# Designs tried in a protein design run: designed miniproteins, single chains, continued (5). Part 68

Each design is a single chain, and the fold is of that chain. pLDDT is the mean over its residues in the fold that is shown.

## One batch from the design tools (miniprotein)

Design m18346
Fold by ESMFold2-Fast:
Structure m18346 (fold): chain A 95 residues (1-95)
Amino acid sequence: MEKLKQAEEHYNKGLELWKQGKYDEAAKHFEKAVELYLESGDKEKAARAFTMLAGAYLKAKNYDKAIEWAQKALELDPTNKAARAVLSLAEKLKS
């Protein structure tokens, strides 16, 4: 219960930093949100946070971490089209 609330706070802070173009700082908050959502058992919110984390690293041009986190999102939900799009784009931009 408390971990779910903390996860939501970190996720929302990540979104705020994303809006400011602070993608590396946003990624740190999304990492914490992923950790806390997984600990709370909310797999759907964890998958969403994984996708935002991968997207934040993509925007930060850290393609290796974007690939890593997009793959983890697809392990939780193989049907996650957003994670698949991030993975494809990050692999293309890395090469």
Scores: mean pLDDT 84

Design m18347
Fold by ESMFold2-Fast:
Structure m18347 (fold): chain A 77 residues (1-77)
Amino acid sequence: MRARADELVARGEELFSQGKYREAAELAIEALELDPDNEKAKTLAFNSLSVLHPQRQAEIGQAVLARDLDRLRALLD
């Protein structure tokens, strides 16, 4: 599970560098489903969702800290 989470994070980081923030956030959330303590996945989710919703950074940070995957998925809109 951890190895797959790391693979998803690496692919998500590539998508983030290409400006594909929604796709990067989706992969970060999937990585957090497999490994909720993955710090790189948390960072990728926060950064990607913050680009998509810059006015909601506090909510995004709280959802990441709370491991609230349902809220993180809702923020993909």
Scores: mean pLDDT 84

Design m18348
Fold by ESMFold2-Fast:
Structure m18348 (fold): chain A 87 residues (1-87)
Amino acid sequence: MKKYLEEAEKLAKELGVSLEEVKEFVKLGKERDGEKVKEMVERLSKGGLEDTRLLSLAVIYLLMGTPETEKKGKEILEALKEELAKE
């Protein structure tokens, strides 16, 4: 899991974006209100996603720490890596 978060951080640097706010939000949400994390995931999933939003969604899923969310986070991250590699 740490390996995928490292890969996400490298992609964020490449895209010129910060994942710090996303990571902090997930940490606080998990401790106080896991429902807020779920709402954010739902909101990000409902529309057409740009690279930055896809990266944020992948990080949220990875940080939620369940087997299903880890799988979803990895799949989104790998898809984004493949997309960026084609440019």
Scores: mean pLDDT 66

Design m18349
Fold by ESMFold2-Fast:
Structure m18349 (fold): chain A 73 residues (1-73)
Amino acid sequence: SMAAADARRAELQRLAEEFGTLMVAYVEDPAAEPQLRQAARRLGELMKAGTSEEKTAASDLVYEAVQRRDALL
C-alpha cells in the first residue's frame, strides 16, 4: 500500500540521517563506534528490501554525511 511505502521511505531517511550524524560524531569521540555500527547494520538491512529510488535517496544522504565528515579530517 502507499501508506506502507511512505512509512518505509520515512524510516529509511531517518536511519540515513542518524547514520550520518553518528559518522560525524565518531570523528570526535571513538565511544560512538557501537552506535555507528548498529545504525549501519539497520540501514543496510532496510536498504536490501528497498526500491532503486529509495536506495538512491539513502545513498545521497549518506554521501552528504561522508563529505561533512571528511571536511572535519
Scores: mean pLDDT 78

Design m18350
Fold by ESMFold2-Fast:
Structure m18350 (fold): chain A 130 residues (1-130)
Amino acid sequence: MSEEEKLAQEIAEGVRELRRTDPEVALAVLRQVLAILREYLPDFEGLAEKGLISEEEFEELLELVRRLEEAIRAGDLEAAVRAFEELLRLLVRIIESHPPDSPAYKLALGILDAIKALVDQARAELAARS
């Protein structure tokens, strides 16, 4: 298992723990993840236009962001977590498929790190209340 796969697994386990402990906090974290992904969609589109990421990777990213948004809007936490875990797997594939220090590698890794920071903060805040 790569370091990036391990990071994604730790993030997924963190969100599952949040869902079990406080579903409202888990949903709030997933809304913040959606906001991050929406902010960086134009950057991924620019990379696809330049051929620095595949059109298939970009289309999969758009579909997973849409599925996450629809699940959050419906209040379907199980569907939202599923879409989120598929998004983490896509980010890992982008990281593994592109050279270190490439724009696609840096963007995907930066997003993965930002998501980890959100999940870790939410878990720490819940632990401090208990």
Scores: mean pLDDT 87

Design m18351
Fold by ESMFold2-Fast:
Structure m18351 (fold): chain A 128 residues (1-128)
Amino acid sequence: AEEEARQARLQAEVDRVVARFDELIGKANKAIELLKEDPEKATELMKQIYEETKRVSEEAKRVLDELTDPELAEKVANAIGDLVGAFVKASETAREVGDEEAQKYFDEAAKIASETYRHALRKAEELK
């Protein structure tokens, strides 16, 4: 009963973290669209993405430290991996349009996400 309740809570926490990474991917894609149409709004959105990435990454690390199921750790790792890919693409798009400030925000966000991805991969390996 208590172990079942703990597993249900951890599953819900993983689902919440994954959903927040998916939301960040959506915001990154929107920022890419805005880079050519409204650079000021794009820059503000990128700053928000950077701050949110830092917060969600710290939360993801806390959730990962509580996990005992390697499948849940791999689910978090996959979601972060997708986020890293989105930020790399956003950084390349910012570079192509010549927005150095946008590129810097996405490079820093990609770095944070990559560090969290490595943490998730290590946790998944430790649970084997």
Scores: mean pLDDT 86

Design m18352
Fold by ESMFold2-Fast:
Order: sequence, then structure tokens, then C-alpha cells
Structure m18352 (fold): chain A 89 residues (1-89)
Amino acid sequence: MMSFAEVVAELVRLAREAGMPDTEVGKMVSMLYMLGSFDDEKFRKKSLEEFRKFVDEIKSETTISSMREKIKKFMEKLEEIMEEGNNLE
């Protein structure tokens, strides 16, 4: 199983391969570490499982353009998960 650090590293690699700007990659990494620091252990575990699934989904994309769109959707999902986490605190 991928650790949290391995998931972050893989998502950064995929985002760079998809041609995403460093500002967007940095925003994604910031959101990932923020979610990884939530006090709710169940929330962190659920988030990590969703991140692993999304890594697999991005890897299944056959073009740089489709990978980029998938990563954009993932960033939207991260914002939704952050909203859920804030409601738990």
C-alpha cells in the first residue's frame, strides 16, 4: 500500500507530467498536507484511501490532456473533502 508521503510524491509527479503550473502543484500539495494533519484519524484514513484511488484513476488516463483534467477534478474533490473535515471539527 502507498503511504501518505508516497501518494503526495506520485501526485506531484503526475501533475508535473500533465504540464500543470508550479503554483497549482503547490496548492495541491498544501491541501494534501492540510488534510493529512486533521485530528480525526478516521477522516485521515478515509482521505488517504480516496487519494490512492484517485492516483490509480489518473494513471489510467491515456493522454496528457485527460490527465490534466482528471487532476483538476481531484483538486476540486480535495476542496470538498476539506469542507467535510472542517464540519467534523
Scores: mean pLDDT 75

Design m18353
Fold by ESMFold2-Fast:
Structure m18353 (fold): chain A 84 residues (1-84)
Amino acid sequence: DLVLSGSGDQSRSLTLPTTRAATYEVEVVAERRPVTLTAEGDPAAQVTISLGTVESSGGTTRLTVRVDGTPDTRSVTFRATVSS
């Protein structure tokens, strides 16, 4: 699990092998309220997660999660699923 803390914009990167399936849940603590986002990607490709979008490329599985917090956001939870 990945945990992001603070407020405002937050990002993390996670690289996975292309032969594995994995599900990651990322919780971001921001100022006001919890928000849950879900993303899925191609396990044989590099996956970029950006505010509800998923992009994949190449033969490497890589998850980059970016979170934008607002004053009304207390925590943000991402769930990213990568299947091989």
Scores: mean pLDDT 37

Design m18354
Fold by ESMFold2-Fast:
Structure m18354 (fold): chain A 68 residues (1-68)
Amino acid sequence: MPSEEELEAALRRLVADLRAAGHSRDQVIAYVEALTRHLAREYRAMGLDEYAARVEAIGARIVAELRA
């Protein structure tokens, strides 16, 4: 599975790509929230609860930065 650093870098690149494609701030936030929720749910189903919590924390941090 990706490291916390690799996951954060991938999500930040996704945010940049979505913004470059003309998506609004609210659309980008909604996408990040949906993606990180989906990933966390899948990791919990595999018994990776600590990693799922880290995914949610990274997503929440990126969303907070987008709202600032």
Scores: mean pLDDT 84

Design m18355
Fold by ESMFold2-Fast:
Structure m18355 (fold): chain A 89 residues (1-89)
Amino acid sequence: MDELLRRLEELAERAHEALENGDVETFKEVLRELAELLAELLARLGEPEARAALERLREQARKALETGNEYEQLKAEALLEAIDRAEAA
């Protein structure tokens, strides 16, 4: 669990760096990889526990958008988009 969450944070960091450098293609690729990791999380934890974990991540991201700095807000936006994409798949 913690390792998967750390990987999600690392991918969100890469997405932020890509945006800072104007590398839109890398940003899109990292966002796709985030969605794939979230799908893996769902497969590994079982449905109820995975949904609880995703909702907790979503709540943390919402709080970061409200109280975080610009950097934390960008990471939170990327994470929320990845979660939405994974749930739609």
Scores: mean pLDDT 70

Design m18356
Fold by ESMFold2-Fast:
Structure m18356 (fold): chain A 110 residues (1-110)
Amino acid sequence: SHLDRGMDLLAAGVAAAEAGRLEEAVALYREAAAALAQDDSPEALVWRALALLNLGRALAAQGRREEALAAYDEAVREARRAAESADPAIAALAREVAAEAEAERAAVEA
């Protein structure tokens, strides 16, 4: 499924980022976000927001400031959409992702 593929790609991206392979992590996070965009479930929305947050982090670590800010802005928008979920666990996670994306965006902009 698109959800399963997106989650697997996100996990691979995190592993690449932790190993310092930032260009590989960026590519994997973009693929994860694209796969998750094919699923309209609230679960897919929150995982997509998390993929975009991690994309912003990896781009910022590479000094790709404008691309990082764009990824954080998209993460905030998707997280706010996911926060409208009737599932309290998804809504809570989405609010956390939005708050992290907003804080990290502000740090990059400063």
Scores: mean pLDDT 90

Design m18357
Fold by ESMFold2-Fast:
Structure m18357 (fold): chain A 110 residues (1-110)
Amino acid sequence: SEEQLKKLEEILAEMERLLEEVRDYVFTKNDKAKAREILRRILELAEEFYKIAESSGDPELVKIAREILEQARRALEAFDAGRYDEAVHLLEGMVNLAKAAVELFRARLA
């Protein structure tokens, strides 16, 4: 639905903004505790994205949303292991998947 598309677009925009905050706290401010808090929020957004994809009933959207959630989980694991560069690269991959999912959802509604 158009309402579901709007929610996915809002989640994507927040994910992009929070990714830049994680980058700043990790590499500029060296505040790993704050970066982890923001990364946990990104994971919550990935879980919300997945629930919306499931509610759409589109198996291709669910598949991409599952990959988004996996990238977010792997990013937190990498972060907790001290692999901050890897964590950020995984979050960049997650955002690219979310962009693809939003474009697919928009095409389905046309």
Scores: mean pLDDT 90

Design m18358
Fold by ESMFold2-Fast:
Structure m18358 (fold): chain A 62 residues (1-62)
Amino acid sequence: SEAEREIRRIEEETEKKLEELRQEYDELRRQGASPSKLFSKLADMGEVFIEGRIKIREIEKK
């Protein structure tokens, strides 16, 4: 269905964004970044994940 395609696209885009942020987090850890910078990156990852889940939920309601 169209809904299934949209959900798959959102999942793929979310996974891609999370992988990019994870790589940035790993780099910051290697460079000895401050705890506040590391937590900020984790917060960004959380926002991306939640946004993806909200979009999927909106499609599921249709």
Scores: mean pLDDT 85

Design m18359
Fold by ESMFold2-Fast:
Structure m18359 (fold): chain A 91 residues (1-91)
Amino acid sequence: MLNEKEKKYLKAAFSQFDKDKDGKLSKEEIKELEKTLRYGGKIDGVFDKNLLKHFISKVIAIANDKPLPEPGTYDPSITLSIEEFYKIVNE
């Protein structure tokens, strides 16, 4: 179960990659987050990097179950909210 410290860190990381400020990460933003973690990215925090890695792996797996949207076509099923992130990590 996620504690308040972990939730705060995940929200901060989410906000860092949520460039559109819509409260959701697109598949492209999720890929950038994965790339950052894969290459030993500089995500500073009070949170366990291994748990964040596991969380991102689950998020990417879910996103990859959906095709990339065509340019100009928005598919909300490939965006993830902070609440969905918490749910994925709590599995």
Scores: mean pLDDT 58

Design m18360
Fold by ESMFold2-Fast:
Structure m18360 (fold): chain A 70 residues (1-70)
Amino acid sequence: MKEEIIKEIEELVEEVKKDPRMSADDQATIEFTAKRIIELIEKNESLTDEEMRKMLLAFKHMVEVFRARS
């Protein structure tokens, strides 16, 4: 579960890096946020699967908001 969530976050970051519609500043913000979430998941053994899933969902929502803005 933990490795699957981290992998999904990393894959989404790679998609963002390849998206020519997204500004460099937005890409950097998404990358920074992803690294912070992954660090939190890796360092906090008390996080439940539900809590990690909520973090993933929040991250996905943030990426969609950035993709929608111009």
Scores: mean pLDDT 81

Design m18361
Fold by ESMFold2-Fast:
Structure m18361 (fold): chain A 84 residues (1-84)
Amino acid sequence: MEVEKILDEVVKEFEKDLTTSPREKASVIRFKKNFIKYLKEGLSIEEALEKAREDTLSDPDAVPEAIDRAYEKIKEKLKEKGLL
């Protein structure tokens, strides 16, 4: 699905960034997992994105800066594909 391809691309961008810590990468991977979970539960792309952000930020190991960067990149790519 197009949404899953966008999520994979964003995760790969964080994996390639040598300045991104393992904890930041883990936060971005959790964001992807939560987003897919909410999409499978039948939420709209917009609702799933917002709920995934909220859920991922509530994790005790969350890195807010990395989550916010992933959120903006995902949102931008979704808009470019006409999915938002």
Scores: mean pLDDT 82

Design m18362
Fold by ESMFold2-Fast:
Structure m18362 (fold): chain A 77 residues (1-77)
Amino acid sequence: MKAQAMQQALENARGMADLIVREVPEVRPLAEEFVKLAEEQARKALEDPSSLEEEAKKMEEAGQELGAATRAALAAR
């Protein structure tokens, strides 16, 4: 159901952020922001689906920023 799908997506976001921070602790602030945005998106998806498009854009941007920072940190090793 919708709530279960949102919970799974949130758990995936938390798991990915945790793995990234374990390997690349330099990106912890970006990983924390990504998880917070995932939590807010999950909450708004249940409360007001009309806000999903804007929240999805913020989530995508945060994910791209986290990914770029992680790749840059790994490339510097």
Scores: mean pLDDT 75

Design m18363
Fold by ESMFold2-Fast:
Structure m18363 (fold): chain A 72 residues (1-72)
Amino acid sequence: MKQEEIDRLLDELVRLVQELAGTPAADEEKRTAINAEIVRVTRRLMELEGTGSIEDIGALAKRIQDRLAAAA
């Protein structure tokens, strides 16, 4: 189901952002690896939501913000 996959990816993205926030600035290799995973998850989310519309991008951005706010 598309929504189930989107929900899993949003949860993964929130977890990665929290892991990045908890990673020391001096740990450049770990921060780089987490940033690469964030890019991968975000790209997959854009594929699932459809990348052909600015409205789809806006809706995805809002979902990411809502999940981050809920996790904080």
Scores: mean pLDDT 74

Design m18364
Fold by ESMFold2-Fast:
Structure m18364 (fold): chain A 80 residues (1-80)
Amino acid sequence: ATATITFTADTKELAERIAENIVESALTDPRVIDAEIEELGETSAVVRITFKSKEYAEYAGKLAADNIAEATGGTATYEA
């Protein structure tokens, strides 16, 4: 099961740093199979995380999107 997180940030540096932090955190979770940065824009990023269960992908994707939107004041969405 895969969660795709798409978000915006004020700068490319911030978008890249957030995306890298998501991938690093995901790869430490034993329920994660793989995580990668799918796309980097000037003020946006897309991160893909593959989980062993669909329920956990939905939970983790929503949590990450909500946290990013709150922290950056930008937009964040997820698909799982």
Scores: mean pLDDT 81

Design m18365
Fold by ESMFold2-Fast:
Structure m18365 (fold): chain A 81 residues (1-81)
Amino acid sequence: SAEELRARAREAIARLDEETQAFLARFSEREQLAIVLLDVLAMPPATVSRVTGLSRARLRELREEYLAFEVKVLEEAVLKV
């Protein structure tokens, strides 16, 4: 159910590292659930759109934001003095 998927996403957020949690805190609760359902729990975009009420276009934008965050984290790790 949609409520079960939201509960799973919230539980997944609680288990993420502090840096990823800080990234997510910049988005609305609905957008945070969408990012986690898409990229952490690997749910299909159609399912995530139904669960969150977000358009597929918005889900694509959120996925791009999360990818940019992951790239930034990797770049900062490589460029550490």
Scores: mean pLDDT 83

Design m18366
Fold by ESMFold2-Fast:
Structure m18366 (fold): chain A 82 residues (1-82)
Amino acid sequence: MEVREEIKKEGQKLAEEAKAKLEEVAKIEDPEEQKRAAAEVLLEALEKLGEILEEKKEVADEELLKELEAVEKRAKELREKL
């Protein structure tokens, strides 16, 4: 239970932080700076997402998966904008 709570918190925190960072990146007027910042956010999110999903795949919390899915959608939106 303790591990599950920590993973859930990490997943939600990761999703929220990534969404916030990607929103900030979208406000960057310089296209090159925007691309670099988006790549950094995506790399960090992907690494942590992989760890969380590996731990969570046996319990499959829907709310955590929805948060992580939102992060991926935001990343795709920024890629199209870039």
Scores: mean pLDDT 67

Design m18367
Fold by ESMFold2-Fast:
Structure m18367 (fold): chain A 98 residues (1-98)
Amino acid sequence: STTETYLQTLIDALSGVSSTELNSALSYAKKQLTRDFLTAIVNKDLDEAEKIYSAITSPETFFNLQLLLSSLNKENTLSPADLLKGLALTLDIIFGSD
């Protein structure tokens, strides 16, 4: 699926992340959904990441996440660690909207 392709691209982009870098980024995430999603991606758990994506019931949250994933699928110029930090903040905003 297109979703699976986007999620796999993100897994590949974060493949160089260490456990220390993951724990550091997760410390900035206020939402459990953000922590669960990033943990699934860094652990290469495509099935769990897809379950989290599919469970989104807010049309606004779903749309914003789809835009983020689509953007990253086109080109990502950030290091894995910098991408992870940016994602922790961005996903907290996306998952924290109402």
Scores: mean pLDDT 78

Design m18368
Fold by ESMFold2-Fast:
Structure m18368 (fold): chain A 87 residues (1-87)
Amino acid sequence: EKEEKAEKLMNEINLLLSRFPENPTEAQREELREKLVKIAKEIKELDLPSAEFYFRLIYLEAKRGLFPLPEWVREAILEAGEVYFKK
Protein backbone atom coordinates (compact mmCIF):
# COMPACT_ATOMS: atom_id res chain seq x y z
CA GLU A 1 0.00 0.00 0.00
CA LYS A 2 1.67 3.22 -1.24
CA GLU A 3 0.07 5.57 1.31
CA GLU A 4 1.14 3.36 4.22
CA LYS A 5 4.67 3.09 2.79
CA ALA A 6 4.89 6.89 2.41
CA GLU A 7 3.84 7.38 6.06
CA LYS A 8 6.44 4.84 7.21
CA LEU A 9 9.27 6.52 5.27
CA MET A 10 8.29 10.00 6.50
CA ASN A 11 8.25 8.68 10.07
CA GLU A 12 11.72 7.14 9.58
CA ILE A 13 13.06 10.52 8.37
CA ASN A 14 11.55 12.25 11.43
CA LEU A 15 13.06 9.65 13.76
CA LEU A 16 16.54 9.96 12.17
CA LEU A 17 16.45 13.78 12.43
CA SER A 18 15.15 13.83 16.05
CA ARG A 19 17.56 11.25 17.54
CA PHE A 20 21.16 11.93 16.56
CA PRO A 21 24.21 11.84 18.88
CA GLU A 22 25.80 15.08 20.07
CA ASN A 23 29.32 13.78 19.36
CA PRO A 24 28.95 11.36 16.43
CA THR A 25 31.65 8.91 15.38
CA GLU A 26 32.66 8.69 11.70
CA ALA A 27 30.63 5.45 11.49
CA GLN A 28 27.51 7.18 12.89
CA ARG A 29 27.87 10.07 10.39
CA GLU A 30 28.21 7.58 7.51
CA GLU A 31 25.22 5.54 8.78
CA LEU A 32 22.92 8.61 8.85
CA ARG A 33 24.02 9.63 5.33
CA GLU A 34 23.52 6.08 3.99
CA LYS A 35 20.08 5.72 5.61
CA LEU A 36 18.85 9.08 4.27
CA VAL A 37 20.12 8.30 0.74
CA LYS A 38 18.42 4.87 0.89
CA ILE A 39 15.11 6.44 1.97
CA ALA A 40 15.34 9.12 -0.77
CA LYS A 41 16.01 6.47 -3.45
CA GLU A 42 13.13 4.30 -2.19
CA ILE A 43 10.73 7.27 -2.30
CA LYS A 44 11.80 8.03 -5.89
CA GLU A 45 11.65 4.36 -6.98
CA LEU A 46 8.17 3.78 -5.53
CA ASP A 47 6.85 7.14 -6.83
CA LEU A 48 5.57 8.40 -3.47
CA PRO A 49 4.73 12.10 -4.13
CA SER A 50 3.69 12.93 -0.54
CA ALA A 51 6.95 11.52 0.88
CA GLU A 52 9.00 13.21 -1.88
CA PHE A 53 7.33 16.57 -1.14
CA TYR A 54 8.08 16.11 2.57
CA PHE A 55 11.75 15.27 1.88
CA ARG A 56 12.09 18.27 -0.46
CA LEU A 57 10.79 20.55 2.32
CA ILE A 58 13.40 19.18 4.75
CA TYR A 59 16.07 19.57 2.05
CA LEU A 60 15.08 23.21 1.47
CA GLU A 61 15.15 23.98 5.20
CA ALA A 62 18.61 22.37 5.51
CA LYS A 63 19.88 24.31 2.47
CA ARG A 64 18.60 27.63 3.86
CA GLY A 65 19.87 26.92 7.39
CA LEU A 66 16.36 27.23 8.87
CA PHE A 67 16.82 24.10 11.01
CA PRO A 68 19.08 24.29 14.10
CA LEU A 69 20.77 21.04 13.01
CA PRO A 70 24.46 20.12 13.32
CA GLU A 71 26.39 20.73 10.09
CA TRP A 72 27.08 16.99 9.57
CA VAL A 73 23.31 16.26 9.67
CA ARG A 74 22.60 19.14 7.26
CA GLU A 75 25.26 17.79 4.85
CA ALA A 76 23.69 14.30 4.97
CA ILE A 77 20.26 15.75 4.09
CA LEU A 78 21.71 17.78 1.18
CA GLU A 79 23.52 14.76 -0.27
CA ALA A 80 20.40 12.54 -0.05
CA GLY A 81 18.27 15.26 -1.67
CA GLU A 82 20.46 15.17 -4.80
CA VAL A 83 18.76 11.84 -5.62
CA TYR A 84 15.74 13.86 -6.87
CA PHE A 85 17.82 16.05 -9.23
CA LYS A 86 19.58 13.25 -11.15
CA LYS A 87 17.97 11.27 -13.93
Scores: mean pLDDT 77

Design m18369
Fold by ESMFold2-Fast:
Structure m18369 (fold): chain A 65 residues (1-65)
Amino acid sequence: SEEAVEKARSALETTVRLGVARGLPKDKIREAANFLLDSLAEKYGLTPEQKEELRAYADALIDAA
């Protein structure tokens, strides 16, 4: 659902923001974001397409940090 994607997006944003604030290397933030995304995909029943969109979104946030 759109609500599930929005919740996953917010969780990924929070994880990236906290990782950046803590001074974690980008590769470690990406590892944490990928682990979280796998958990969120399972929890919310995300489609493979939604999961890939959210992965790209997280990568863009990390690269912009």
Scores: mean pLDDT 85

Design m18370
Fold by ESMFold2-Fast:
Structure m18370 (fold): chain A 87 residues (1-87)
Amino acid sequence: SADDEAKRAFLEEKIAELEAFAAELEATLSPQKRAQLRTVVEHYLAELERRAEEMIAKKVPLEEFKETLERMLQQIKDLLRELAASL
């Protein structure tokens, strides 16, 4: 459906945003610390995708879907910033 396509397009945009954010954090880290951060990034990318697909399957309204993913992305970014600083 058009709603499902819009939701998947938004998910792809948010995945790209998270990857860009992670790349900026990784750029200042040693190779070993970068690998540690990447493992955590891959975990959260999988969780973001899993949650998005669950919401699509449950036919959650587009605006609620967007709000939920944006909230999750912000929480993930905050966690990744703290982790990168502590590595």
Scores: mean pLDDT 89

Design m18371
Fold by ESMFold2-Fast:
Structure m18371 (fold): chain A 92 residues (1-92)
Amino acid sequence: PTMLAAGTKLSFVTSHGDAEVAVETTVLESTATSAVLELTLTATAGSVTIEFETPEGTVTITLNEGEKVKLTLTLERKNGVLTVTKLEVKDV
């Protein structure tokens, strides 16, 4: 059993004030208790600052309109909650 099927793709758009971010997610690996996701974040309107809490501290990413970033997230399910245990940022 896995949490998500490998190769699953999800996309959505989120807005905050005048800023809008398109999120594309691909599941690279999944088990019953962990998953590795590739995220592509595109600032489609305005500038946005995104903060991710990790065990190593807070990672802050600022995107100006039209900019993209690619992230690899490792998630683990602990006490019924999905937590980010590893975050890797790829420059684009």
Scores: mean pLDDT 73

Design m18372
Fold by ESMFold2-Fast:
Structure m18372 (fold): chain A 88 residues (1-88)
Amino acid sequence: GKEEALRLAEEAIELANEAEKLAEKVKGEAGFSAQATAGVAHLVAGVSRLLLKKGADPEEAVRLAERGVELAKLGIEYAKTGKIAPLK
């Protein structure tokens, strides 16, 4: 519940910070995408924590925090591989 959402949000922030550090050495589209994706992961984790603070359903906060973790992992992948999934 609430504790799990907080743990996942913290994990998302830590992974997003790793993605940003890795992206610093990556130039071009992959570096930009890694940084942008890490930024969105930070935002999503922040919203999850805000929902908990405002008394929202902890399961909604868990789902949002899980999405933050997945976005942060994607940012790490872009930074490490230099490959970006096509949007269409």
Scores: mean pLDDT 81

Design m18373
Fold by ESMFold2-Fast:
Structure m18373 (fold): chain A 62 residues (1-62)
Amino acid sequence: SAEEKRQIEEITERYVALLRSLGYEDEAEKVRELGAEMAAQGASPETVREKLEKILLEAVEK
């Protein structure tokens, strides 16, 4: 739905902003691209959050 797509965009932008604030520019770009891809595929906001969280954790902790 349009509403779910908006939620995905907001989740994606929050993770992009966080990664950029931490200096992870390449991961921020990857997150933006993946978020847009998943929105186009009709993914759920929950699934998007899980995928983006994994990228964040791998950048920061691994």
Scores: mean pLDDT 83

Design m18374
Fold by ESMFold2-Fast:
Structure m18374 (fold): chain A 82 residues (1-82)
Amino acid sequence: SEEEAMRRLFDLVTGGKERPTEEQLKALEGIAENADPETAEVARRLIETIRQHPDDREALSRALGEFLKATQPELYQALLDA
């Protein structure tokens, strides 16, 4: 499913941890500050979800999916088609 695929991708990005590292969060914060308003909003939502619900895999997968849809739509589509 999309949620399972996004959670797997999230786990790979975090090195198999439930949440990303502080360095990765800092990179997302940079995107939230410097990107266009739509991209900044999805980056902020992802950061908020990670910080407030680090163990909620479904919420994390949805937030990551929305972030990828906004920032890398071709990669997002490839993950759905795989």
Scores: mean pLDDT 68

Design m18375
Fold by ESMFold2-Fast:
Structure m18375 (fold): chain A 73 residues (1-73)
Amino acid sequence: AVDVRALIRQLNDPDPAVQRAAAEALGRAGEAALAPHAVYLLTQVTPANREFVEAALRAMGGPLAARLLAALP
């Protein structure tokens, strides 16, 4: 099973390659896997990782992803 919380933590990694890999994996995991962790994702958004969070949500698609994109700080 995909560890969504681990992927969200990796969006804060100092290595941009790790951030990109985490964003791609999170996008592939999909909305159903993300839904229980959506609030946690929003607490982990920073200026440094925002582009990767946006990329993951755009790749994921769907109504939850759209709502989260609108809610990003």
Scores: mean pLDDT 84

Design m18376
Fold by ESMFold2-Fast:
Structure m18376 (fold): chain A 107 residues (1-107)
Amino acid sequence: MKLKKIYSTFETNGTRVVTVSLVKEKKDGLGDIEITAAVASRRASDETLREVADKLLEIGKKYNIKAIGGSLSVDSPEAIERLLKEAEEQAKKNTTADKVVSARVEL
């Protein structure tokens, strides 16, 4: 089966959330979800959040994590780098694909 990336964006209480799910594509529609990555921010653009979500998804793939997430207080390169580094460190400590990884950056 071919793997497909599905993106979703929603907003709640002034916080924008972007998710990306890697799913097995089936002939009759969407298949099983393999990995989900999510990132939330009040200030970041959808484009930045999609890029961060994609990078979180790659970390999840590398360490066999089923769900990986993070939050950004601001849309800055330094905050993004810190979030991704924290997410990868947490993923390294998880040997089970069913564990959730969550990273947060405060400024």
Scores: mean pLDDT 71

Design m18377
Fold by ESMFold2-Fast:
Structure m18377 (fold): chain A 66 residues (1-66)
Amino acid sequence: SLFEELERELEKIKADYDAGKITPEEAVARLSELLRRAAEAGLTDEQMNRLIEKVNEFLEELEKKR
């Protein structure tokens, strides 16, 4: 499922950030691209809301570490 692929991609972005492989700015750019792909892919409202919620949680984590 595309939704499951996008969730795995989000977890990979988190893992790469936690491992120091990407900057906060790079993480934000990847999250923006992930949401763009989700919007173009025609996810259900429920799937899109879950993805947005997870993205917002990670964005808040990135802001707290600044």
Scores: mean pLDDT 82

Design m18378
Fold by ESMFold2-Fast:
Structure m18378 (fold): chain A 87 residues (1-87)
Amino acid sequence: SIGLINQHVDNMRRNIIDTARQTSTNVSRVTSLVDQMRQNVLSLSNDVPQAVSTLSSGSGSIAQFSPSSRHDIFSSTGQAIADISRV
């Protein structure tokens, strides 16, 4: 009985260490994905004012982005969300 208890305790210790290692790896991945998202947001911040300025001079309607521009914005955002969900 004591031999089985010692084996069980050792197995629990190894499981705790393995879980801690997995958690550390996952935190590192999340940090990298958050940094990637920050870069994507900065890129969008530069492009959006130019698009708004162009639309304002033409139609006065800020809501009328081209379908391709909407697709690129939503695609980029969707990819960032998907990348976070993979962690």
Scores: mean pLDDT 63

Design m18379
Fold by ESMFold2-Fast:
Structure m18379 (fold): chain A 72 residues (1-72)
Amino acid sequence: DLEEKLKKAEEEAPKLKAKALSLGFTDEQAQQMVANYTKLLLREDEIEKLAAESKDPIERSMALMALSSLKI
């Protein structure tokens, strides 16, 4: 559900930004990290499909790593 994913991204964004800043990243870098997480979260279904159905082992490995990042 897109609405649930957007709500989760909005709830996690402040935590991800605070964590990135605490690790010494700049505001711009922290914003980019949050944006990347949101993009992965919104595309979770597509990424799951790539992990299951892709014939390219590199593409499958990348998809599995992205899914692992979302399931913290």
Scores: mean pLDDT 75

